# Ledger of designs, part 99: designed miniproteins, single chains, continued (3)

Each design is a single chain, and the fold is of that chain. pLDDT is the mean over its residues in the fold that is shown.

## One batch from the design tools (miniprotein)

Design m11289
Fold by ESMFold2-Fast:
Parts: structure tokens; C-alpha cells; sequence
Structure m11289 (fold): chain A 68 residues (1-68)
């Protein structure tokens, strides 16, 4: 499951794994990888996902403003 793999990689701060998964807007339970990265404080993953075209408004989870 692409969404699950990307979400887990983002939650762990695994930049190389995140780069391998092109579907950056994939959701699991209404949450994107961007939500996972933000929740765990991985600013570098947040920036990478934004550069890869992540939709900042995708998903239903709250994103901290300082990481947008």
C-alpha cells in the first residue's frame, strides 16, 4: 500500500524512502504523508514533500501552521 509506506516513511523522517514514492498525496485514514511528517516534527520531510508537489490542503488532519 503506497499510502501506508509513504506515511510511515514520513513519520520516521526517512528522506530516501520518501523520495522513492512518487504518490505524495496518497491518504491513509484521511491523513497524508505531510500530516505524518508534521506530527512527528520532521521539517526536512515536510519541505521535501512540498517540493515534490504535496497538496497542503489534502486530508482531514490538522497541519501546524509553522510547517506549512
Amino acid sequence: DVARELHRAAALGDLERVKEIPDVNAEIDGLTALHAAAAYGHREVVELLKEMGADLKKGVGLLPEELL
Scores: mean pLDDT 72

Design m11290
Fold by ESMFold2-Fast:
Structure m11290 (fold): chain A 89 residues (1-89)
Amino acid sequence: VSELAIAYNNLGAAYQNQGRFDEAIKCYNRALELDPNFAEAYNNLGVAYLSQWKFKEAIKCYNRALELKPNYAEAHDNRALALKLLGEL
């Protein structure tokens, strides 16, 4: 992962902590443009979508994080929550 991708991911997390989900999503997308294999950025993007009640978009992000890191416990837990909220669990 590049330094710049990490910086955008961290900036996204800061916006998300402020409830600024649209800005967070833009930052995570910039991180993923720089490093398409950045599993943590996919997980964080999923959490931002989940916070906006975009459950299907969140699930797609978590699925991508898990394709990249199958043992990513946080992404598994977040996906299970999103599926429960969507009514599939």
Scores: mean pLDDT 88

Design m11291
Fold by ESMFold2-Fast:
Structure m11291 (fold): chain A 60 residues (1-60)
Amino acid sequence: MKVKARAIEDYEGKTPEELTLKKGEEVEILEIVDGEYVKVKSLKTGETGLVPKKVLEVIE
């Protein structure tokens, strides 16, 4: 199922595997990795990476 989410706060990626997001950016959730992180694709840049679940809200 294709799920869209939005960043509810700015997040700065700390490793090459993490994605940097600005508040209000929309992403597509690709995979739930663990209890804390999800793999997403930025709809703005097309980049994929890990972000904490807590900085996202589901919008679809």
Scores: mean pLDDT 79

Design m11292
Fold by ESMFold2-Fast:
Structure m11292 (fold): chain A 62 residues (1-62)
Amino acid sequence: LKVGDILRALEDWEALLPTELSFKKGELLEVLKVVNENYVLAKSLETGKVGYVPISKVEKVE
């Protein structure tokens, strides 16, 4: 994963922390920063909200 990558949500996700992003299955997210092996900072292309996203819940769009 790298900055500018588009990710698709694999399932509905409810944020566990206030800094995390909640999303719906199929929602498209843009990577703003790769934080570590488990999380990216992303922006929802649907809502415009920004937050941390667990990498295990998304897939990269080709």
Scores: mean pLDDT 83

Design m11293
Fold by ESMFold2-Fast:
Structure m11293 (fold): chain A 65 residues (1-65)
Amino acid sequence: SKEEALEAKKEGDELFSQGKYDEAAKAYQKAFEIYSKVLGQGHPDTITALEKYSKALDAQKEQKE
């Protein structure tokens, strides 16, 4: 549901602020998948979740290399 996506996004934001980029990326990916199914891929909420997911992946790579 949209509520589940919002919860996953908030969880991702919290994890990202703690430097837990791998876990944040997983939470944002979940939010993106739910928003994409409920609102469509072009919706602002879906795009925002995808952007946050991408940012978390980039931060994760920076930590590992």
Scores: mean pLDDT 81

Design m11294
Fold by ESMFold2-Fast:
Structure m11294 (fold): chain A 66 residues (1-66)
Amino acid sequence: MQTFGQRLSALRKEAGLSQRELAERAGLSQSTISAIERGRRTPSAGEVNAIAKALGVPVEAFAEPL
């Protein structure tokens, strides 16, 4: 099963964005995006929402349906 970090990495790559570009769009640091993608940091609800908006996807895109 994909973790939040793995799913974030996949969605970011599908959007053609680097970690830095996604961070700039979400108002976060590149190190924060890297830490989340690697599972070293648990994102806050606000960070998840900002990342989802930056990628143009609903927050539900990070959740597994079942």
Scores: mean pLDDT 78

Design m11295
Fold by ESMFold2-Fast:
Parts: C-alpha cells; structure tokens; sequence
Structure m11295 (fold): chain A 65 residues (1-65)
C-alpha cells in the first residue's frame, strides 16, 4: 500500500541518518527493509526500527557488520 511504502522509506532514511546502510525493496506486493549496522549502537536502533515496522506488517532484516 502507499502508506506501507511511505513507512518503509521513512524507516530506511532514519537508519541512514544514524550512519547505517538501508535498502527498501518490494517483494510480492509487500515491502521489505534491510538495515546494515556498523556499530552496536546503530544495531540497537535498527532493531527498534524493525520492531515498529513488523507491527505494520513490513518485513525487516537487520545485520551487524
């Protein structure tokens, strides 16, 4: 949906502002956000972002480099 797309993009931007890498993709009509953290602090913030997105039905993948 348009709202899910906006939420996914906003989350990716938030992660990027924190210095993490983030990507949004559409899979089978649903959105997926991938966040790649470089530090424990970025990873902890990424997990909170992922929790909020999962509540909205948006799939997330969080990785620590």
Amino acid sequence: SSEQRKKAISAAVAAQILGAKAEVEEVDGKYKVTIEAKTEEQYEHALKIAEDLEKLGIETEVRLL
Scores: mean pLDDT 83

Design m11296
Fold by ESMFold2-Fast:
Structure m11296 (fold): chain A 93 residues (1-93)
Amino acid sequence: SALLEAARAGDLERVRALLAAGADVNERDEYGFTPLHLAALYGHLEVVRLLLEAGADVNARDKFGLTPLELAIISGHEEVVKLLEEAGAVRLE
């Protein structure tokens, strides 16, 4: 979908416009990735912030059981990790 592609690309203005038009902030692709998973995986800090403000599920799990936080950690996006933890993301123990 357009929102998943915009989140993956880090297109902040496109994400903003799609959310304003009523796009589902928690939609999933065939792998169970939400827009927040893709923004976190690719390190798009301001897109992550906008999605969280729009009500994205910070603890959503993809089909592999991974959260946006875990994808940010795997990808080394430290500022995204910090923002997700401040938003209530929990680490697996």
Scores: mean pLDDT 87

Design m11297
Fold by ESMFold2-Fast:
Structure m11297 (fold): chain A 77 residues (1-77)
Amino acid sequence: SDKKLEELFKKYDKDGDGKLSYVEVDALIKEYLKGKVDPSTDEIQELIDEVDKDGDGTIDYEEFKELMKRVEEKYGK
């Protein structure tokens, strides 16, 4: 649910700034998919690049929700 995604985002947002770095997103996705699949950092980076249109090196919560939809589409099917 969206609430679980919000809780997961906040858990990895260690600075509390409402943004995740690419390193934090990589770690989050690998933990989220633990026991299902082990995606490469390159595969995760491709998905991040699809949602980070501004290329600022951070992912906000709206970009994160879009990213998690793509993760589920690629690995949940």
Scores: mean pLDDT 76

Design m11298
Fold by ESMFold2-Fast:
Structure m11298 (fold): chain A 123 residues (1-123)
Amino acid sequence: DERQRQLGRELIEAAYNGDAERVEELLAAGADVNARITEEDLAPGQSKRFLGATPLHFAAYNGHVEVVKVLLEAGADVNARDYYGRTPLHFAKESKDKEKAKEVIEVLKEAGADLNAKDIFGE
């Protein structure tokens, strides 16, 4: 469904940007809270690093605590795995903002994140 693909792309973008109001609007419009980046969503030359990532992965990566909370309340899979076996917790640990990363990690832990989850590299 083209509408669902569009809503999913917009939800991922809003989550990446930390736009909690836009995230809530898109979820109310029927966006899939667990939407994933696919190869079809990539422009030529865009990084394949984020294939299979969900809105929650991107919110966690950029330290957007309020967006993380909104997505989890909407039923986001706290243990969703991207194409590399990485969870939102893995993405939070890679965040450039270490103080916001700590807040995100605590929220993910409270929501049932698997602290022992391993990516394809065993990390």
Scores: mean pLDDT 84

Design m11299
Fold by ESMFold2-Fast:
Structure m11299 (fold): chain A 67 residues (1-67)
Amino acid sequence: MNKNGETALQLALQKEMKKAVEFLLKSKGNQEIKDENGNTPYHNIILNTDNEEELLEKLKELDEKLR
């Protein structure tokens, strides 16, 4: 959870991004290193992206880098 008590999944749910929610549920290894605010890279992508298609592209790019 970030410092606001939110998970990346919760942020995706709040933005009604169903496909991002499905992606995050399938990403079994989304326990990333947290920043100073407790945000993972997934939190930052969700917070900075308002378009679901762009969000999915960024989430997939992050997942590929973490291979």
Scores: mean pLDDT 69

Design m11300
Fold by ESMFold2-Fast:
Structure m11300 (fold): chain A 60 residues (1-60)
Amino acid sequence: MGIIARAIYDYTAKKKDELSLKKGEIVEILKVVSEDEVLAKSLKTGKIGKVPKRYLVPVE
């Protein structure tokens, strides 16, 4: 089961494998890929991509 998290800032994807987020958007964290980055799925759009971990706060 993935962790549900909220974006605390807007993030614009800089690479094709990254996910753009708006502040307040809810995502599911699917995998931690590095100390600074997670693979997440937007629950709003269904898109999957990497985002900086510091932009997300768990909602649980």
Scores: mean pLDDT 82

Design m11301
Fold by ESMFold2-Fast:
Structure m11301 (fold): chain A 62 residues (1-62)
Amino acid sequence: TLEVGDVVRATRDVKPKSEEDLGFRKGERLRILEILDEEWVLAESLSTGRSGIVPLSAVERL
């Protein structure tokens, strides 16, 4: 189970659908800031410093 502070890797490119969504590229490293529910987290890109909503289906543990 993922926890706040975990660093995960993007498994695919994600284009943001709204201003609240975080866009990222496959292989990008993200830090989990908050667990929203079973499908979504709030995360920060370690590459860009931007934060937003990320689908859990698009990330994996390092």
Scores: mean pLDDT 85

Design m11302
Fold by ESMFold2-Fast:
Structure m11302 (fold): chain A 82 residues (1-82)
Amino acid sequence: MKIPKSILDLIVEGTLELAKAAIAKSIGDLEEYKKYLEEAIKKYKEAIKEIESLENPTPLQKEELKALKGAVKKLEEELKKL
């Protein structure tokens, strides 16, 4: 079971934006925190779109899709509280 490189790259980029968001939050920079959350959501939504465009997604890709949709929902709820 393998994730295609393009989808993996989007997940990695989104996770990097979440790491930047965590640093911004620790410093108390709420504007940067919001910006990095928005970028993470954008990257994860792009990854979701790519997985949903696959004709025959693997079981691993189907589980990753569920995880990404859950993560996006939680991040969007966090963003609404700001």
Scores: mean pLDDT 83

Design m11303
Fold by ESMFold2-Fast:
Structure m11303 (fold): chain A 69 residues (1-69)
Amino acid sequence: MEQPLREFLTSIPGVGEEKADALIAAGYTTLEQIAAATPEELAKIPGIGKETATRIVLAARAYLASLAR
């Protein structure tokens, strides 16, 4: 509940509304799904490059790790 997925994605450098919507349309609808993916899997989405895919995956993993106690 800290932040909606779309807002989280658009907070990542290089990720705009179009890239966030492309991820959601590709079936990545939760942070857990994104954190479980590889950068190569996200880079298959049109408009998402490998560097942006890496940032998205690492940001999702870091956020989820910060919630683990």
Scores: mean pLDDT 78

Design m11304
Fold by ESMFold2-Fast:
Structure m11304 (fold): chain A 59 residues (1-59)
Amino acid sequence: GRLYRAVKDFEVDAPSLLSFKKGDILEVLRRVSEGLLLARSLTTGRTGLVGENLVEEIE
């Protein structure tokens, strides 16, 4: 998949959203809508939705 890096910390208590720390590497599985990605954290192994504005592509 495409690799992205988190640009800031994002912690949320929501089952569909992915929580992460600044600098975490996320594998983007697919784009679900404009500005919204389905990703897996390589740090935690969790999968969830992430705002495209919260990450930067590195691969």
Scores: mean pLDDT 81

Design m11305
Fold by ESMFold2-Fast:
Structure m11305 (fold): chain A 159 residues (1-159)
Amino acid sequence: AAPQSTSGKDIEKQVKQAGEVLSKEYPDLKLEGKAISDTLADVTVTYTDEAGPVTVVLGINSATGSIGATSDTPASREVGLMASKGAEAIKKAFPNDVNGGHLITAVVAGVLAHLLGLSAEQAAEIALEASKIQNEEDPSGLDVTPGIEKAIELAKELA
């Protein structure tokens, strides 16, 4: 596990910003963040599929740089696995420099991979490549716009 300096409140703000960027391309896809503690935040994703309304709940731990499902729904487990693989790829590439922007990029990559029928390996590739652009454009990770826009671009290209 890699210690993080990013607070749960920073992640809450980053999730809100990511949701605003996503809504321009996917208006039915809603992303909401909630700070639980200084190192923990929940991310709730809502959308509608062919079976009806879907809710995904993920937890982010900024102290460990880890993401996982906090709900036992099939969609939450699948998105949680995809986002977790993205976070693992980012930690391997940037072992001392993982920030909240990277973790939100992994969440978005997992959500888009699930919606577009992509593999967990493709979700991890999207998360990693989008995180590289995030580091080039805003290395603080406070403005997540570059990473989220790149994740959307790559997910569409792979679909």
Scores: mean pLDDT 82

Design m11306
Fold by ESMFold2-Fast:
Structure m11306 (fold): chain A 92 residues (1-92)
Amino acid sequence: NLLEKLREALRNEDGSTFLELLENTPPTEEAMRAVLETIFEVGKELGLSEEQILNLMHVAFGAMTPRDLSAEERRALQALYDKLVEEILKNS
């Protein structure tokens, strides 16, 4: 359901729906991986450049990141994000 709605929002350039979906998604490794993989797949489908896809991934990461996290929790989420982006780009 989430991933299907995310694909639709990306294809329709519906930035408000894209952000709303991601703001309501907990930043677990499983959810973040699924979101980032979906952005990569749809971005390639739409003919977006790697820079444009990376920008969408970064926006998604920001939307999924709670504002009340400690500096340590924020650093851990950043490390997870960096790891997932590298894995997705390497396996492409």
Scores: mean pLDDT 87

Design m11307
Fold by ESMFold2-Fast:
Structure m11307 (fold): chain A 117 residues (1-117)
Amino acid sequence: MSKEELSEELLREALIGNLEGVKELLEKGADVNYKLKLEKVLPGLKYVFNGATPLHLAAASTNPNALEVAKLLIEYGADVNAKAKIGDKEYSPLDLAEEAGNKEVAEFLKKKQEEAA
């Protein structure tokens, strides 16, 4: 499997909250900061996010593992300040966690943004 194929699968696994799948793909060399392209739509994604990273999709996830997935992605070097676009608006992973009502993920990402400042 190519690095691009591993990274595309990482986007899907992060969205569905499959912690074990995320870990396996990162260990195999998936790009933790891989960006979703407009021509690619993931199963279960309600909106198309141009430039969404695995961290954006974990933050938007309704899965109870969303926080643990976000923590693992940050451990592997995920960019907490990455920007994804839906329509004419840009979203950080924190913005998506807040929009999704993932309070625990939002608090974690806010702390990581403050540590990076």
Scores: mean pLDDT 79

Design m11308
Fold by ESMFold2-Fast:
Structure m11308 (fold): chain A 58 residues (1-58)
Amino acid sequence: MELYRATEDFPALLPTDLSLRKGELVEVLRVVNDDWLLVRSLTTGRTGYVPRSALERV
């Protein structure tokens, strides 16, 4: 899958969301829709939903 980096901190709003810190690397597992991605944190190994706007491609 493609590697992305968090461009800003994202606090999880729902239990299924993944909290991200700026600079954290994630692997995109699935594109849910135009606004949301299912990702896995490379730091913690946890999976969850994050807004596409909080990520940039590396």
Scores: mean pLDDT 82

Design m11309
Fold by ESMFold2-Fast:
Structure m11309 (fold): chain A 155 residues (1-155)
Amino acid sequence: NLDEVLAALEKLLASATDLSPEGKAIALELAKEIAEKLIKAGVPTVLAAQLSALAFETMAVAVDELGLSPEQLEQLKEIIKESVDKTIELLKKNPNISNDELVRFFQRTLAELLLERSDDPRLRALAREMLRLLEAGALPNPTAALLLLQVDENA
């Protein structure tokens, strides 16, 4: 349900700590676009919320912590969208795949595409950190986990 995902994203935005208003706005715009794409593709609400939250957090870090230019932010948006498309394709081919496996696939694909497509050292550093966390068996970031719990309670 798109409305449930959008409500969860608005709650995430409201609970976001010291992020700039501009960073929040850019990240929310992308996350809403990703949420619409995922729901239209038939992705379950819980997974759609989790992937949209990860897109939000990735973009927010890129704006506020990395200080990327508008051109670099646009490249990152396209890489995130391509990672989403590949994740949707995997789900369509493997409908019994777990949400955890799809989230890990999305994060790995995003990191690999960042290393392949971007020459920016900051985006490459972000990608390496994502891969390190995945290899360590770490959960997706805590904010995405909290968003997932909120969507489950509403679904």
Scores: mean pLDDT 76

Design m11310
Fold by ESMFold2-Fast:
Structure m11310 (fold): chain A 58 residues (1-58)
Amino acid sequence: MKLYRALEDYVAQHPNELSLKKGDIIEELEDVDNVNALGKSLTTGKTGLVPKTLLEEI
């Protein structure tokens, strides 16, 4: 299981994106490309696309 930590707050700009709060733990469900991952927030239970630039691998 690959985990990330959100580096900053982010408000989803598209319906398929995940909103983040700084410090949220995100589980990688799918590595989509160099820019995006499909993630699940372990704090909210929501799923969506997350920009990898906002994430730190744990």
Scores: mean pLDDT 82

Design m11311
Fold by ESMFold2-Fast:
Structure m11311 (fold): chain A 143 residues (1-143)
Amino acid sequence: SEELNRELSNAVMNGDAERVRELLEQGADVNYLDENGLSPASQLLMDASDSITEEDVKGWTNLHIAAYLGFAEVVRVLLEYGADVNAKDSYGRTPLHLAASRLPFVSEEEAEEVMRVLLEYGADPEAKDKDGKTPEDLWKEAK
């Protein structure tokens, strides 16, 4: 079960929607976080970048990470299997907040498609992070 959740996180990080589906069908936990509030994908992301800390990714589910990376098809598969669309990280950020903040290497079109899928599955566009910012506020700031 723990190995299955780790393989799921690897598939999410790779943007491999077909592999994500296969692992979820095998019983991987779509909402998995460890006792420290970390996903295996968050640990991989921290290992890949010195600028990303544990505090930045605490509470990030696989859905947060897929939204952050602009992987719309992975987002859709995770939501089909019951990912919590409104899950909040340690800063009160939802997957929709992370999609709206747009990484420089994620195109506006990719971010808009992720946001569209999240909203289709009931993401709250009025959710506020700890700074009182909505996803729309973050989207406006990214311009």
Scores: mean pLDDT 86

Design m11312
Fold by ESMFold2-Fast:
Structure m11312 (fold): chain A 114 residues (1-114)
Amino acid sequence: SPLLEAARAGDLERVRALLAAGADVNAKDEYGYTPLHLAARYGHLEIVRVLLAAGADVNAKDIYGNTPLHLAAAAGHAEIVEVLLATPGADPDAKDIYGMTPADLALAMGHDAL
């Protein structure tokens, strides 16, 4: 998906152009990653904001049960964690397939950012 590639690469203007052209904000790749998962994992804060404003599912789960919050927490992206937690309807205590919360993943990776 062009939107998944743009979100992963941090190409903000391409993300905006693709969303304006009607790209599916909740598109999933073969791993269940949405654009929001990729932006959260790779630290692209403004893309996270743009995707949430476009109706991205803050609680979307990949094939391992990870939400965007799990991936941001595991990567130590504190500002993205704050933005995701502040999103209405966000589940801060969602468990992946191993029973791990975003807080558990942050701790396991040596990050104290939640």
Scores: mean pLDDT 91

Design m11313
Fold by ESMFold2-Fast:
Structure m11313 (fold): chain A 90 residues (1-90)
Amino acid sequence: MVDEKGLTELHKAAEEGNLEKVKELLKEGADVNAAAKDSEEAGEFAGMTPLHLAYRFRHEEIVKVLLENGADENAKDVNGKTAKDVAYET
């Protein structure tokens, strides 16, 4: 399921750094490559995948788990940035 911003539970777990929940959601068949909608409600997260959020918030173990489960390193957000690109925006 997605919230009003188009974020899945996997997006939220990746943002929060909750490794246990990330692993649980992936076992339940969560879409590892789900992209947040390009909408005003998504704001700064528009087009982001869970991998984008894990890199942005520097949760290295979650990055590893997402990549092991088929996360696309080349997926781009609405600004054309990959997950690795957003890691350098601090």
Scores: mean pLDDT 76

Design m11314
Fold by ESMFold2-Fast:
Structure m11314 (fold): chain A 76 residues (1-76)
Amino acid sequence: ITDTLSTLSETEQKVLQVLLLNGPDAELTAAEIAELTGLSRATVSRALRSLVERGLVERRRVGRTTLYRLSEKGIA
């Protein structure tokens, strides 16, 4: 099922836009997304969780760092 920006919250839209603007292969931390959006880390983390649950964003952990990128669905 394809999701659209109109079904996302304002916060989720801002987070997704930052990932889109950085390109489909870009991996960003929650801290970097918070800085780029002007949102708190807690707000960004909740939005990222929702986007991962929707299948629009993928997360992976490298040591103590969690990286987020657009999924195949988020790019399409």
Scores: mean pLDDT 76

Design m11315
Fold by ESMFold2-Fast:
Structure m11315 (fold): chain A 80 residues (1-80)
Amino acid sequence: SLDDLVNEALLKTYEKLAEKALAEGRRPSIEEIKQIGDEVLDELAERHGLTPEQREALRARYQKRLDDLIKVEEEREKFG
C-alpha cells in the first residue's frame, strides 16, 4: 500500500540521517535532509516499478511528511 511505502521511505530517511549524524558528529542541514529524502523516494519508486500516477501519489504523501520534518529543523536552525 502507499502507506506502507511512505512508512518505509520515512524509516530509510531516518536511518540515513542517523548514520550521517554519527559519522560527522553533527545534525544534517535542511538541504541534506531534503536530498536524502529525494534519494530514498527515487530508490523506492524504481525498486517497486511504480507508474507515474503511483509515483505522484507517493511523492505527494511523502513530501507532506517530509515538510513537517523540515519545519522542525528550520525552527531549530533559526533558534540556534
Scores: mean pLDDT 77

Design m11316
Fold by ESMFold2-Fast:
Structure m11316 (fold): chain A 72 residues (1-72)
Amino acid sequence: DAADADGYTPLHRAAQEGNKDKVIELLRQGADINAQDTVYGETPLLLAANSGHREIVQILREAGADLSLRMR
């Protein structure tokens, strides 16, 4: 649950890296699926999408990620 200095949570990192098993594990542990970083306001869903990890995007959407949260 510790975010780094830029507000990146473990879930942000797992989503960016395409680590499906870690994303699922973190969501089971109650990780904030809609957490936004402090630099661009990016969610784990946006990081997965930007990194091309379509399977992670689907996992996050099915787990209830807020699709309205995005950088403008």
Scores: mean pLDDT 72

Design m11317
Fold by ESMFold2-Fast:
Structure m11317 (fold): chain A 55 residues (1-55)
Amino acid sequence: GPIPAPEAKLCQVCGKEAVKKCLICSYALCEDCATKPTCPFCENPLTDFALADLV
């Protein structure tokens, strides 16, 4: 799959270090803001950053 654009990998809501990322809209979320396993904007499953960096 496509590699997301290089960014600071910070949460788009609070600016903390992101641990989840949506592969559809590239929306990054920290553990506190990722209260749901899905993206709040596109409703697709969130992927761990560790797994996203392997592809």
Scores: mean pLDDT 68

Design m11318
Fold by ESMFold2-Fast:
Structure m11318 (fold): chain A 89 residues (1-89)
Amino acid sequence: LEEIKKQYKQQILQSLREAIEALEKGDVEEAIKHLEKAKQTALDMYKQTGDETGLRLAQLLGEIIELVKKGDLESAKTSLESLLAYLSE
C-alpha cells in the first residue's frame, strides 16, 4: 500500500508542476486540465488505498480550480506551491 500511495503522490506532483508551468505561460485552460487530472488521481488514490489524504487533496484541488476559473491566479499559485512542498516531503 505505501508503495502504491507513493506512486499516486508522484503522479499528482507531476500534474501540479505542469499546472504551475501552464499558469506561468498564461495558459489557463491547460492549467485547469492538469489540475483536473491531479484531482482525479487523488480520488483514485483514495479508492485504491483508502488513504483519506486523497480525499483532502481532491477537495483542495477543486478549490484551486475554482480560484483559477475566477481569475484569482495569485492565490491559486500560492496554494499549488504549498501542495508541491507538502507532497515533496
Scores: mean pLDDT 84

Design m11319
Fold by ESMFold2-Fast:
Structure m11319 (fold): chain A 59 residues (1-59)
Amino acid sequence: MVYLRALEDYEAKTPEELSFKKGDILEVLASVGNGYVLARNEKGEVGLVPGHYVEVEVR
């Protein structure tokens, strides 16, 4: 599985986006393109995440 670490806080701007805090770990579900990924947070919530705010985390 691929995980992403949040580099900074982000507040969702649309219902399709996921909010997160710096240091949160997100599971990659799919690459959507246009700089976004579909991800799941540690609470089980799913949404679009802007790639600019995250980096790949190795587990």
Scores: mean pLDDT 79

Design m11320
Fold by ESMFold2-Fast:
Structure m11320 (fold): chain A 82 residues (1-82)
Amino acid sequence: SKELSEKLFKIAEEEESESEEILNEIEELLKKGADVNYANRTGFTPLHLAAEKGLEKMVKILVEYGADLDAKNTKGLTPADL
């Protein structure tokens, strides 16, 4: 749902650390049908945000759930560019 996808995005945007509680919340949102490839107005996905912050465990979970490694934001940047 849009609500689950927006919540997933917000966690990736707001969290600066990878606690087990946060990682479990992300995985539960994905299991409940959050869109792992949800993009905001500027084309940022959860994977872009996790990669930019160096959140390795969050990156791993997002990739395991089918995050698009080649998704480009409005600046033409992929997660690998961040």
Scores: mean pLDDT 83

Design m11321
Fold by ESMFold2-Fast:
Structure m11321 (fold): chain A 58 residues (1-58)
Amino acid sequence: MLAEAVKDVHTDNPAFLSFKKGDILEILEERSNGFVLAKSLKTGKEGWVGKEVLKILE
C-alpha cells in the first residue's frame, strides 16, 4: 500500500523514518497505536511513521 507524506518529518531516532512532504512511502505493517512501518521509495530506508502525516494512495 502506498502513501504520500503530507509534511516534512525529521528525526534523530533511527527507528523512525525521516522524509519530506510529497515523498512516497510503502506501508509494510500497521500498528494499533497509530504508527505504521513504512519504506521510503526515494531512499529505500525503513522506519516507523505516524499515520497522521500520511495520505493513503492505494
Scores: mean pLDDT 82

Design m11322
Fold by ESMFold2-Fast:
Structure m11322 (fold): chain A 74 residues (1-74)
Amino acid sequence: MKKDEEGYTELHRAAREGDLEKVRELLANSSKLPGEYVDINAKDKEGKTPLDLAEEAGHEEIVALLRERGYDPD
């Protein structure tokens, strides 16, 4: 997955903006095609993961989804 100018992947962006459907789509596509791996633990320029951005923005459904899909906080 490519990062934008802020170091955001599409998953970071969707998590920050509360786009639950986009988060689900990105995670589903990662499961279909091994070559299109979505790094759910990717860090932006500030060292924040998509989970961190979703928590800061208060998007609890996205937080729950990312944790369920195998976010490892360690």
Scores: mean pLDDT 68

Design m11323
Fold by ESMFold2-Fast:
Structure m11323 (fold): chain A 68 residues (1-68)
Amino acid sequence: FKKAFSLFDKDGDGTISTAELGTLMRSLGQNPSDEALEMMIREVDADGDGTLDFPEFVTLMTRMGQTG
């Protein structure tokens, strides 16, 4: 996951934007609807700042990995 995260972390800040998350999810074989993606972002992005830290990303991927 760290290597996949770094591919989308263009700024090197250790965060990715929520817009980039959609592309990353599709690259990993997931294809959520825009509504489903927004709900998932809401669950992990409690701050609502529009970015995901690496720990938040790992939490999201761990949850998704358990269902497929």
Scores: mean pLDDT 68

